# Designs tried in a protein design run: designed miniproteins, single chains, continued (2). Part 14

Each design is a single chain, and the fold is of that chain. pLDDT is the mean over its residues in the fold that is shown.

## One batch from the design tools (miniprotein)

Design m4482
Fold by ESMFold2-Fast:
Structure m4482 (fold): chain A 99 residues (1-99)
Amino acid sequence: MEEVVKLLEEAKEYALENLPEEEGKKIAEELEKMKEAAKGKAEALRDAAEEAEKKGDLKTAEELRKELKAFEEEAKKKAEEIKEELKKKAEEYKKKLEE
């Protein structure tokens, strides 16, 4: 999750620095919500895996840990895609300024 959080923080800063103020703020708010939602889901999966392990359900604990890893990989890929989309938006904004 640390890498996902870092990518979303970087995307937030990029939006605030490279987009119009109002648009940058809206995107920053959406990214902050996405960051908190991702952290919450990862924590829930980790806690569920720990609880299953404590109950001796090692198979369920292993499945939940695999789900957590898959979720973290998907979240990281999505954060990278968002960063690429923001770069495209910044290029479009730059072209409008060169009008």
Scores: mean pLDDT 83

Design m4483
Fold by ESMFold2-Fast:
Structure m4483 (fold): chain A 68 residues (1-68)
Amino acid sequence: GDAERVARETAELREINALPPEEARAAIEARLSPETLAVAREVAEKLRRIGDAIQEGLAQGRLPGPIK
C-alpha cells in the first residue's frame, strides 16, 4: 500500500542523501515530474540566495557557526 511505497521512497532518498550534493541533486531531479521539477528549481534558486546571504553573514561574524 501507500505505507510500503513511502518506506521504499524514504529508503531511496536516504541512499541519495549519502551521495555528494551535486550527484544527489541530479538523482532527485531525474525522479521528479516536470511540474515538481520546475517548482523544485524555483525553491533551489531561493535557497541558493538564502545560502549566499548566510555565507556573507558568517564572513562578517553575524550568524552562528558554519552550516553543515
Scores: mean pLDDT 69

Design m4484
Fold by ESMFold2-Fast:
Structure m4484 (fold): chain A 55 residues (1-55)
Amino acid sequence: APAPPAPSAPVASTTERLRATLARLGFPEEEQARALEWAKQGGEGGAKLTLLLLE
């Protein structure tokens, strides 16, 4: 059984949540892909800012 190793989440987890949020809001896949690419460019900060703007 794997132990809970990391107290901090990686950028991938944030981008996955961003994708799920955009899909839930009904954004098309093209918009989801654009947001994910933009988040990758800015790293975790970019992804967090995008999520904040959506909420």
Scores: mean pLDDT 66

Design m4485
Fold by ESMFold2-Fast:
Parts: sequence; structure tokens; C-alpha cells
Structure m4485 (fold): chain A 42 residues (1-42)
Amino acid sequence: SNAVKKRRRRLAEELRKRAEGVLTSPEDQAAFDKALERLLKE
């Protein structure tokens, strides 16, 4: 449902913000985003 998708996107934003302080290289950031997308499928 749309509500579930909105919640997942907000969660992804929070996780990404935390990762920004740690993952400074574009390569590492891309890998993290890919892994995060997999988790959001669950």
C-alpha cells in the first residue's frame, strides 16, 4: 500500500543520513544504497 511505501522511504532516508557521515566515497555510497534497496523489499 502507499502508506507502507511512504514509511519505507522515510526509514531509508534516516538510514542514508546516518551513512553519509561514514560512507564518503561514491562507490561505497552506491553499494550501501543497493543493499538498502534489498532490505526495503522485505
Scores: mean pLDDT 72

Design m4486
Fold by ESMFold2-Fast:
Structure m4486 (fold): chain A 71 residues (1-71)
Amino acid sequence: GAEKLLKEARKLIDEAEANRSDVKKAKELYERAQKLALEAMKQSKDKKLILEAIGLVLRAIGGILDLELAE
């Protein structure tokens, strides 16, 4: 369900943050996390889960932007 997708998205964000020196790998992990968080948001009517998904999408986008600016 949506909660499992959010847990996986958070794990991918943590892995991306740990691997920021590998810009290509970090971007791929952030992009995958964003897709999972968006899918969780589509599957859920729970306001708390939707807000968590939005937060994870914003974190993934921020991570990608930080990597783009560091290039």
Scores: mean pLDDT 84

Design m4487
Fold by ESMFold2-Fast:
Structure m4487 (fold): chain A 55 residues (1-55)
Amino acid sequence: MDEEERKKLQEEALKILNDPSLSQEEKNQRLMELVDRFGRSIEKILQEYKEKYLS
C-alpha cells in the first residue's frame, strides 16, 4: 500500500472511530466496509485501530 492510500485509510478510519454519533457496532461495520474497499491486506491495521480506540 502506498503512502497516499495509507493516509486516506487513516483519515477514513479515524473519522469513523472519532464519530460520537456512531455506536461501537456501527463503527465495526464501517471499518469492515473499509476492508472491503481497500482490501484484506489492511485488516490487521484496522484491528489495531479498533483495539486502541474501541477497547
Scores: mean pLDDT 71

Design m4488
Fold by ESMFold2-Fast:
Order: sequence, then structure tokens, then C-alpha cells
Structure m4488 (fold): chain A 90 residues (1-90)
Amino acid sequence: EAERAFEEGVRAYQEGRYEEAAEHFERAAELAPDTLLGADALFLAGLAYYKAGDFERAREAFERAAELYARLLGEDHPNALLARKWAEEA
């Protein structure tokens, strides 16, 4: 189920349906908490919100992704650092 929600988010994102993509990615993260899939979903939700112009939700999603990547992979992991950078820029 989480994997399917993630795939639906990717399809929506590629079609330029950024708000729908963010909704699917948030659902994937909810279904797969504390996993790399969940962290990836939160990061992509951030990108989708950013593309939709929702900078506040983008920042929140990137911050959540950064925290989860840091817990799973370490604070200095490239994914954690990238998500943190996006949170600061959004």
C-alpha cells in the first residue's frame, strides 16, 4: 500500500499535478513511518509542495524528511543534508 501510494505520487509529479503528488507522498509516509520509503516520500512531498508554490508545507515536509533521514542514516548522510538545505531554502 505504501509503495503504491509512492508510485501514484511519482506519476502525479511527472504529470505536473503537484498538489495531488504531495497528497500521495504524504499518504505513503503515513503508511510507512520510520522507513527509508517514508523519508523519501516526505522529501518528494516537499518538492511537490515547492513546485505548487506552497512554501510553508514544503519547508515542513523537508524538515520532517531531514529528521527521519538523520535518524535512519545519520546526521551527516547526503540525504539528510540535502533535505535540511531544501528546508532552509523553501
Scores: mean pLDDT 89

Design m4490
Fold by ESMFold2-Fast:
Structure m4490 (fold): chain A 66 residues (1-66)
Amino acid sequence: SAEELLEEGKRLAAEGRYEEAVELYKKAIELDPDYAEAWANLGVALAKLGRYAEAGKYYRKAAELA
């Protein structure tokens, strides 16, 4: 489920595995495009990777859904 993918992504992010977390967050939003928390966590993980422009886009998407 989207929620299970989000939870696994959070676990990977806690381990510093941000690229792998990004992939799981993307899969979560593919299953549930209205999942604001998945968009927000995708933005956070991208910011941790220094990908600030992409992070900003996904933060905006999360805000639109919340």
Scores: mean pLDDT 86

Design m4491
Fold by ESMFold2-Fast:
Structure m4491 (fold): chain A 88 residues (1-88)
Amino acid sequence: VPFNVEATEKALELIQEAERLLNEGKVAMEKGDYETALELFRKAQEKAQEALDLIDKEGASPYVRLQAINLLHQAKKGIEEAEKKLAE
């Protein structure tokens, strides 16, 4: 079944941005910069949520939706880990 191509393309752009931010957050964690990591993971969560909301509204591919959900899960985990390090 054909999906909304324009919505799928926009969702993929948001997913790519979320992946970039998530990877930058992971690098910040490795460097011990937990405050920067927390900010990057929060931005990754925001972009992944925007992608998921767009997909759910416009009817994009279930595969792209699964990618957005997985990125949201990873970003939330990164936030929890960074917050835990900052509380220690």
Scores: mean pLDDT 85

Design m4492
Fold by ESMFold2-Fast:
Structure m4492 (fold): chain A 65 residues (1-65)
Amino acid sequence: SALLEEGRRLLAEGRYAEAREAFERAIEVDPDNAEAWRELGRLLAFEGDLEEAARYFARADELEA
């Protein structure tokens, strides 16, 4: 999705807060988009929020089961 690609671009630019917003919006538009959950999980892990990241990775895995 455009929001997912926007989030990845913002990550490449080091704009982490804006990347998070883009991934959150991607999930709001398509909550079944496992890739968006996985990207947000990776960002949360990078920020040190490992418990939250694990929950988002679990959700992505459920959607791709």
Scores: mean pLDDT 85

Design m4493
Fold by ESMFold2-Fast:
Structure m4493 (fold): chain A 60 residues (1-60)
Amino acid sequence: MSKELEEAFREAARRIAADPRLTTAQKVKALGKLVENRDKVKTPEEIFELADKIIEELTK
């Protein structure tokens, strides 16, 4: 991955880990989904959109 893409993944993971709406179990699940979809996203913007979608689906 490019350095920018790696930085975006780290930032997205930090946002998930720091989100007070998520339980520990939900954070683990969200991070797992982010990692599973790593090869399907090609830009920093797509990574953040994916993270936001995962959080929204888990927080309801």
Scores: mean pLDDT 79

Design m4494
Fold by ESMFold2-Fast:
Structure m4494 (fold): chain A 100 residues (1-100)
Amino acid sequence: MPSPEEQEQLKLIQKILTEFMKRLEALERPSRAQIVALVEEAVAELKAAISDKELLINGIESLRLAAEIWAHRHLPPEEAAATVAAIRALADARIAEVEA
């Protein structure tokens, strides 16, 4: 069972992911650059809110997965593949920074 402190951080992760998805869904035909910028903003919010390193990494991975699922559902296949590659590269770089 997660501790009360872990539970509060998990709630913050869920709130940040929910707001990220809401912002992404509000965009009319977003460019790859706009999608990547929103992922960067959400990662910055996670870094500011989550003090536990392992929960922060899990939050970034959850954000990456949500963004990838959205891209596959809403973008043409070629653009989805390129957007997913950019999101993965960003998430991997930010996780590496957290693990350092």
Scores: mean pLDDT 86

Design m4495
Fold by ESMFold2-Fast:
Structure m4495 (fold): chain A 69 residues (1-69)
Amino acid sequence: MAERARLIAAAVNAGMKGDDEKVDEYLARLRELGVPDEALEYIRKAMEAAKDGNIEEASLLVQKAAEAA
């Protein structure tokens, strides 16, 4: 559980920085851990919210991704 939550946060953070290589690495690890597509969708939405400067919404979406994982 904690490992998946950390990887989700790391993927969102890498996405905010434009580090596509790290985003792909973290998403691949999440898929290896059996994270469902629903959780990956929340991660994508969190990255979009964070890029728009909506950090509060991004944090809520990260939490939803962790719950779905």
Scores: mean pLDDT 76

Design m4496
Fold by ESMFold2-Fast:
Structure m4496 (fold): chain A 56 residues (1-56)
Amino acid sequence: GQGLLLAESAEEYLKKGDYEKAIELAVIAIGIGRRTDQEGLEKAQKVLDEILKKLE
């Protein structure tokens, strides 16, 4: 779904080191995932978790 596509885009920006864009897309994906896209929600949560680990 659309949430999964946004979460995949967030993961690609994370791989490139663009954490601001990765966070933005992951947050949008989470908002969509709460309604219709559980797979996108789970992937977006993993992207945010990885960013938080890098900020510790």
Scores: mean pLDDT 76

Design m4497
Fold by ESMFold2-Fast:
Structure m4497 (fold): chain A 58 residues (1-58)
Amino acid sequence: GLSEEEKEAAAKKIVELAKKGKNPLDAAREAGISYGELLRDPIIQAAVAEGVEAILAQ
């Protein structure tokens, strides 16, 4: 599993990439997050949700 510091860094990267127009799930993968971690980790889930909201607002 990821440390809290690694999760926070990944969450920030996911949101940043999504704001640049990247799919939030692809952004999570590029940030080094596995699909299993996406499904279990609330910090990562919150970052993906924020990325989805940014895309839907377009």
Scores: mean pLDDT 76

Design m4498
Fold by ESMFold2-Fast:
Structure m4498 (fold): chain A 65 residues (1-65)
Amino acid sequence: VTKEVAARIGAIGIGIEYGIGVKLTLVNEKFRIEVESKDEKAKEAAKEIKKFLEELGLEVEKIVI
């Protein structure tokens, strides 16, 4: 399993836990995190996803809410 596959699975799982839609876009080996809600839950989910990606050694470009 590649780090990218692990990242995508983990992000989907976190999104499901928070009840929000999440999209990861890979741009020049950096991830863009998009959440489909402006709620506080969306911000917390995005932070948790960023932390998870960073723990895998992946770079996050930005978070879009």
Scores: mean pLDDT 76

Design m4499
Fold by ESMFold2-Fast:
Structure m4499 (fold): chain A 92 residues (1-92)
Amino acid sequence: SFLDKKPSEEKKKEITERLNKLVEEARQAAEAGDLDRVDEIGDEVFKLMNEAEKEGYGDITVEAALAAMQIAVDRVALLERQGKLEEYLKSL
């Protein structure tokens, strides 16, 4: 983006907005019981975390890591509701 000459703060806001959207979509998928969608969004949050880390945005990297942890907790809760928790724990 050196050709765009945008302040780094604008890019941080763009990444933060993407993270917030993914967090909301993960919450909605978890409430709907859509395990596959929760997994897909979790992967996207992980990719965004890596992007933020490469850009040196440590604050956003931490927020993305915390979001990934929350998505993992919601995933475990879904597996419990679906009777799949024991199988999941054996896969660890």
Scores: mean pLDDT 80

Design m4500
Fold by ESMFold2-Fast:
Structure m4500 (fold): chain A 72 residues (1-72)
Amino acid sequence: SESEKVKKEIEKLLEEAERALEAGDYEKAKEHLYKAAILLTKAKKAGLLSDEEAAEYAKRISELLLQVYEGM
């Protein structure tokens, strides 16, 4: 389903962001997190995610973005 595809894409972007953050590549981490945030917004607007799923992804994106800015 499109819902499963979008969740897989968000998870991949979050994994890529976490790897970049671990490597100290804050620019790449931020790029992946912004892509995840845009995709999340589009998916929520399209009704592809539950409110609970959307809130959890938003929380993870926000927590990782905070780590990026704290590491800079």
Scores: mean pLDDT 87

Design m4501
Fold by ESMFold2-Fast:
Structure m4501 (fold): chain A 69 residues (1-69)
Amino acid sequence: TRDKIIEAGIKLAEEKGLLNVTMEDVAKAAGVSRSTVYKHFPSEVELGKAIIAEILRRIGDELDEEFGF
């Protein structure tokens, strides 16, 4: 699942930095094949964008809760 791959990517980015997250590392962490990761994210750039977007979304949710908007 795409969400499972993104979650694994966030965890790996926290552990070793986003620039050191590979498609293979995310596949192993998510418990899926590397080909499954490539089906959802055609490149490491697209995977990185999705990880950043999800982190920003979570930050936005926290800010909305804190400010009541």
Scores: mean pLDDT 76

Design m4502
Fold by ESMFold2-Fast:
Structure m4502 (fold): chain A 100 residues (1-100)
Amino acid sequence: AACTPEQAEQLSQILNQGLQLLSQPEVNLVQLQALYQQALKLSSCFTEPFEDFAEFAVELQTLQKIVKEANGNKAELEEKLLRQTRLKPLVVQNLVKQLT
């Protein structure tokens, strides 16, 4: 199935919320698990599916690292997200817009 523009926007919001949760001193695992369940409904927006919650958590940690390294540079953020994550291009475009 194809990732639609609406699905890409929804997933970018879920991922941004996940990044906010990871920035907290104590990570709320219940809320993070809820975001994982929401992301599973948008599986068409990933290049490959997650096997479990742990893979989703690792993906969010990778996103957090990329955001910190890019430090507001849109081009670097987009290139690293496309290269290092399971996000389809349309999701990357929406996420970059939200983070910059």
Scores: mean pLDDT 87

Design m4503
Fold by ESMFold2-Fast:
Structure m4503 (fold): chain A 53 residues (1-53)
Amino acid sequence: DAVRRALALGDDAAVRAAIDAARSPEELEAIIEAAEFLNRLDIAELARRKLAE
């Protein structure tokens, strides 16, 4: 999907935009899983903070 592609390419702006646009906890959880798989702890923490709002 687009978020996993952006994570793999290092397009942090696109990933941050996707986190901001996420409409459901499930979308944020999917981003967290993808970020953890790719060892992008920074993105995983950002998505976790958004989920906790």
Scores: mean pLDDT 80

Design m4504
Fold by ESMFold2-Fast:
Structure m4504 (fold): chain A 96 residues (1-96)
Amino acid sequence: ARAEALEHIDEAIRHAQEALAASTNPQAQAHLQQAIDHLNRAKQAVESGDVQAALEHLQQAYGHLQQALHASTNPQAQEHLQEAIRHIQEAALALS
């Protein structure tokens, strides 16, 4: 449960970082930076046993990744954004 959630959060962070590296749009970059911050906070919350805080930070990260995807025109960034979103959904399921 917690181990699976942490693995999915780490994969979401990795894909979000790859999307950020591929992105040249300032709005997409800003939302990706916010998403990465929330994913790191979600990871800390899972590690401390605060499931409610973890789910709230995953929800915030999800919103920012959706905004980044809307602003992105780079296919590599879009693929990594979609992967990060999928891993957030899997992390939330693992915490349920």
Scores: mean pLDDT 91

Design m4505
Fold by ESMFold2-Fast:
Structure m4505 (fold): chain A 67 residues (1-67)
Amino acid sequence: ADAALAEAGRLMRKGKEAFKQGNYEEAIENYRRAIEVVRPLADTHPAAREVLRGAEEMLKEVEKKKA
């Protein structure tokens, strides 16, 4: 779980940096990868569920800007 949460945290940070730069495709890719990493853990790990929620929210914001 720790390794997956650390990886998801790195992906979330990369996504936020890409979003700030206006690189919406890179932001979407990083947020989707974070979701894939934490999805199997979301039922049993509150920290994973929180990352999942945050990534889904950011993904919606990026897609609104790209649309």
Scores: mean pLDDT 80

Design m4506
Fold by ESMFold2-Fast:
Structure m4506 (fold): chain A 55 residues (1-55)
Amino acid sequence: MKIKEYLINAEGELEVEKGEIVYIKDRKTGEVKVIESEGGKIEIPKGADVVVLEP
């Protein structure tokens, strides 16, 4: 896997492709959510770090 995007302190909508893996880390709590993308737009909560991995 390769890192396609790394966003620090992000918010808003992120457009992702089918099969990409998205890690969303809340900067305040340290909680991490992992999403396997089905394509389309993902809502990024305010104050998150985001990593998008291409398979």
Scores: mean pLDDT 79

Design m4507
Fold by ESMFold2-Fast:
Structure m4507 (fold): chain A 64 residues (1-64)
Amino acid sequence: MPDIDEALGRMWVGIGNILEKQGKYEEAAEAYRKAAEILFAADPESPLAKEAERKAEEMERKAA
């Protein structure tokens, strides 16, 4: 269900934000990746999914 998937994706973005603020960049990247996967499954053109993917890549660079 798109509405439920969007809510789940937003929840994972929130988890990623909390982990990012804690400096847990590896775990934040995983949370943002999960958010992007869920959001893209709901809407392939989702701007929020694209932003979550960008955030995951940013966190992966900081974790390295």
Scores: mean pLDDT 83

Design m4508
Fold by ESMFold2-Fast:
Structure m4508 (fold): chain A 61 residues (1-61)
Amino acid sequence: KVEEVAKILLPLLKNEELAEELAKKAVEAYEKKGLEGIKELLGDTPEQIEAAKKIAELLEK
């Protein structure tokens, strides 16, 4: 799951280490607050909102 989340984040961050660290935080945020947690973590630009939705859909499975 974390590896797949990191792949979604990589185009936004353009850095593999940062994408992996942010992916771990996104999984924790989803466990606590679902989609809202991920949105709070990533931010509210259109690209960040789309990434948050994709991550939430991935983590629901």
Scores: mean pLDDT 78

Design m4509
Fold by ESMFold2-Fast:
Structure m4509 (fold): chain A 56 residues (1-56)
Amino acid sequence: MSEREILAYELANLKSLGLSDEHYQALLKELGLSEAEYRELVARAEAKLAEQAAAA
């Protein structure tokens, strides 16, 4: 996975663990990602992880 895909996936995990919307928005801005770009990167990272899990 690319570095940006990894960072987006980590941010998604933090959000699922109860990261506040304010901190989530601040991290998106720091990463230079729009919400649409973030969602696409997360989906791509999840797909790659699922494919690797199925191959293992």
Scores: mean pLDDT 79

Design m4510
Fold by ESMFold2-Fast:
Structure m4510 (fold): chain A 64 residues (1-64)
Amino acid sequence: EEVSRLFLEAMVKRQEANKYRKKADEAEKNGDIETAQSYRQKADELEKEANELFDKAVEILKKK
């Protein structure tokens, strides 16, 4: 139950990170390097949060 919730939250954050990666690619193509870097930073933060949620879910699965 908690595991399912953590996986769902992780997936949502991963999808958001992916959206920011695409925005970064678009900004880079337009020559807006500063905007691209900003979006990449947001994506990195979201991926970190997603990884933390996945790790938490795995730890719960190992506890019995």
Scores: mean pLDDT 82

Design m4511
Fold by ESMFold2-Fast:
Structure m4511 (fold): chain A 74 residues (1-74)
Amino acid sequence: SEFDRLVDEFNRAMNDGLSAASKISDSSTRSSLISQLDSAGDTFGRALNDGDLEGARRSVDTVKSIADQAKSLS
């Protein structure tokens, strides 16, 4: 299903983001990005519970954006 694809994509992006954030030496920046990933994860979970496909897709895009930012800083 489309939701199954988004869950897989979300998990990959989240793992990328957390891995990249863990390599950031500045503790404040690292904590901020991890907090942003956690918030995006909460939003994704709510979208799944509500059957909100568009909300789930936007949450995946948000996680990917945060992951890219973390990669640029690590």
Scores: mean pLDDT 88

Design m4512
Fold by ESMFold2-Fast:
Structure m4512 (fold): chain A 85 residues (1-85)
Amino acid sequence: MKYTLITLEGEKKEVNSLEEAAKYLGFSGVELVGEVGNKKIYLFLKGDKARIALEEGNTIYVQSKELSVKDALQAAKQIEEELKS
């Protein structure tokens, strides 16, 4: 599947997978942590560090700067609650 990755800086990049998007940003893992309707919330993971990404259709939106995994999990939960509202 083809995606458009949109960074916090507004950069657009075409990638073929969530794993490729994570690798482009310097991360080695992808974990699904939330889902609201047609939107999926992922963590891009590298050791003890993470970034939050939101998938909607064929677009991946970077939602955060680099955070600790604990802070990223808390922030992802807040994003999930906001999307339900």
Scores: mean pLDDT 86

Design m4513
Fold by ESMFold2-Fast:
Structure m4513 (fold): chain A 62 residues (1-62)
Amino acid sequence: SEADEILAKMAGMYYDLWNGKKVPDEELKELIEEAKKLLPELSEQSKAVAERIIEQLKKYLK
C-alpha cells in the first residue's frame, strides 16, 4: 500500500542519514508531510513506528 511504501521510504532515509548521507531540507520536509498525511491510514503499531521515525528525521532539519 501507499502507507507501507512511505514507511519503507522513511526508514531508508533515516538509515542513510544515520550513516552520514546528506539530503536537502526540502526533500526531508516533503517526506515528513506525506507521512503525516498517511498516519490516519496506518495501524496503531505502524503509526507509532512512523511517528518515531518522523521525530528522528526532524532532528536533521535546520
Scores: mean pLDDT 78

Design m4514
Fold by ESMFold2-Fast:
Parts: C-alpha cells; sequence; structure tokens
Structure m4514 (fold): chain A 75 residues (1-75)
C-alpha cells in the first residue's frame, strides 16, 4: 500500500539522518536502503542515501552503484 511505501521511505530517511550524525553503516545496509527507496518509487531519496554514504566515506556495493544510476536516470 502507499502507507507501507511511506513507512519505508521514513525508515530510509532516518538512516540518512543517522549516517549524517556519524552512525556507522555497512555498504550492505546502505544498499538495502537504496533498494527499498527505489522499490517505493522514491528515486530522490535513493540518491540522497547514496550521497550521505559517500560523504561519510562508505563505499557503495556494485549493486548500490547500479541502483543509484537507475534512480538518477528516473529523475
Amino acid sequence: SESQRAATVVAVELLIVAIKNGAEASAEEVTAAIRAAVEAGDYETAVRVAEAAREAGIELTPEGERLVEEAREAL
């Protein structure tokens, strides 16, 4: 449902805030968040997760890089 998609986006937004505040996140956790945002149709949030991860020095997985490229093309 749209409400479930909104809940997913909120969870991803909380991860962005956590990363920006110095919380440790794995490349796998970041990739899962990017995938969840893309599946929810929120391409802007998917890109924002990737940007927050890169600023924090978290290297994206190959899958994460592919999903971000797909999200950018969909914007």
Scores: mean pLDDT 81

Design m4515
Fold by ESMFold2-Fast:
Structure m4515 (fold): chain A 60 residues (1-60)
Amino acid sequence: MEELREAAERGLRLAEEALAAGDAGKASTMAWHARQMAEEAGDEELARRAEELYRRAVSL
């Protein structure tokens, strides 16, 4: 559980960095994986943040 949450947080940070750099493909991929890991970890807040970022990335 802890390792999944840490992986989700790392993925979310990478997705945020990719989005800031204009790399929609990387941002959406990282955000999607972060959401999956957050859901498996039971972290609803982190999963929601990852989904919000994914939606932003696919709109670029």
Scores: mean pLDDT 81

Design m4516
Fold by ESMFold2-Fast:
Structure m4516 (fold): chain A 64 residues (1-64)
Amino acid sequence: HMTPEERYQRILERLRAEGREEAAESVKRFFDYLKKNKTPEEVQEILDSIERAIDRELARRRAA
């Protein structure tokens, strides 16, 4: 069972592995906002959406 914090760390690691440091910094700031303003359930849904967007971008890069 993955917590929002564990999922967030996985997203950061993935973005850094791809050399997307600016995106990683944006996700950090956004996660701070989410933790202050959203429920854990809402944070989990938003993080899922971010991971799906990363998956689509990587698939698009492989297809090119």
Scores: mean pLDDT 78

Design m4517
Fold by ESMFold2-Fast:
Structure m4517 (fold): chain A 101 residues (1-101)
Amino acid sequence: SKAEELLEKAIELLEEAAERLEKLGDDEGAERLRLHAERLREMIEEKAPISDILTFLGLHAMEITGEAVVYERQGKKEVAKVLDELSKKLQEIIKELKKIE
């Protein structure tokens, strides 16, 4: 389904961002994103309601946006860019998921 494709895309984005953070030396940030990807997979396997998945994605997209601002202020511009790009792409997925009835 389109919902399954969008959720798979969200997992892919989290894992790609984690790999980018790891290459930049942010191992803690990478681990956090991988845990989010794992939890999202669990929710899909458990057939969690779309409302629960939207709440999960929305909360974490907001947290990632906040982390990007903190890293930018610390001069860690490349880490901030990864997180900013990730949060924007996750918000696009949230918007598309909300269109599914």
Scores: mean pLDDT 89

Design m4518
Fold by ESMFold2-Fast:
Structure m4518 (fold): chain A 56 residues (1-56)
Amino acid sequence: SAGALMRRIAEHDLSRNVDSLSDEEIRAALDRLVELGYLSEEEAEALFARLMALKR
């Protein structure tokens, strides 16, 4: 679906820029994706954890 594709694009973009973004900026970006309907809250939490693992 379009939502799944947008989720993959956002995940890739955030992963690429993870070292340049604060934890708060990453959370804000994921919150915007939830607001736009591309992610559920649960999916955003899982992706945040994955991005934090990449950053550390």
Scores: mean pLDDT 79

Design m4520
Fold by ESMFold2-Fast:
Structure m4520 (fold): chain A 92 residues (1-92)
Amino acid sequence: SQGIRDYIIAMGRRTLELAERDPEVAARQAEKLRKTGISAAKLDPEAARKGVTEALEMFGYKEEAKLAGQDVKSLEEALSRFVKALEERAAA
């Protein structure tokens, strides 16, 4: 579904906008993106993988983006790594 892909990309863009201004809020939005991506993968795995891959690429997380594009299990792992990275940035 194009709607699922577009929604995930929009969430990614919102997280990016927050990343420099408010790292703690960005980390919370990254967790929302993780939950949304996992839920979306149950409805439309292809749209979810494409959306998550594009969102992670916007952040420069190229390795996690490649991982997210492989399959649903890899997508869940990529999102977990991304959330951890944003939480570590917020703690610094």
Scores: mean pLDDT 82

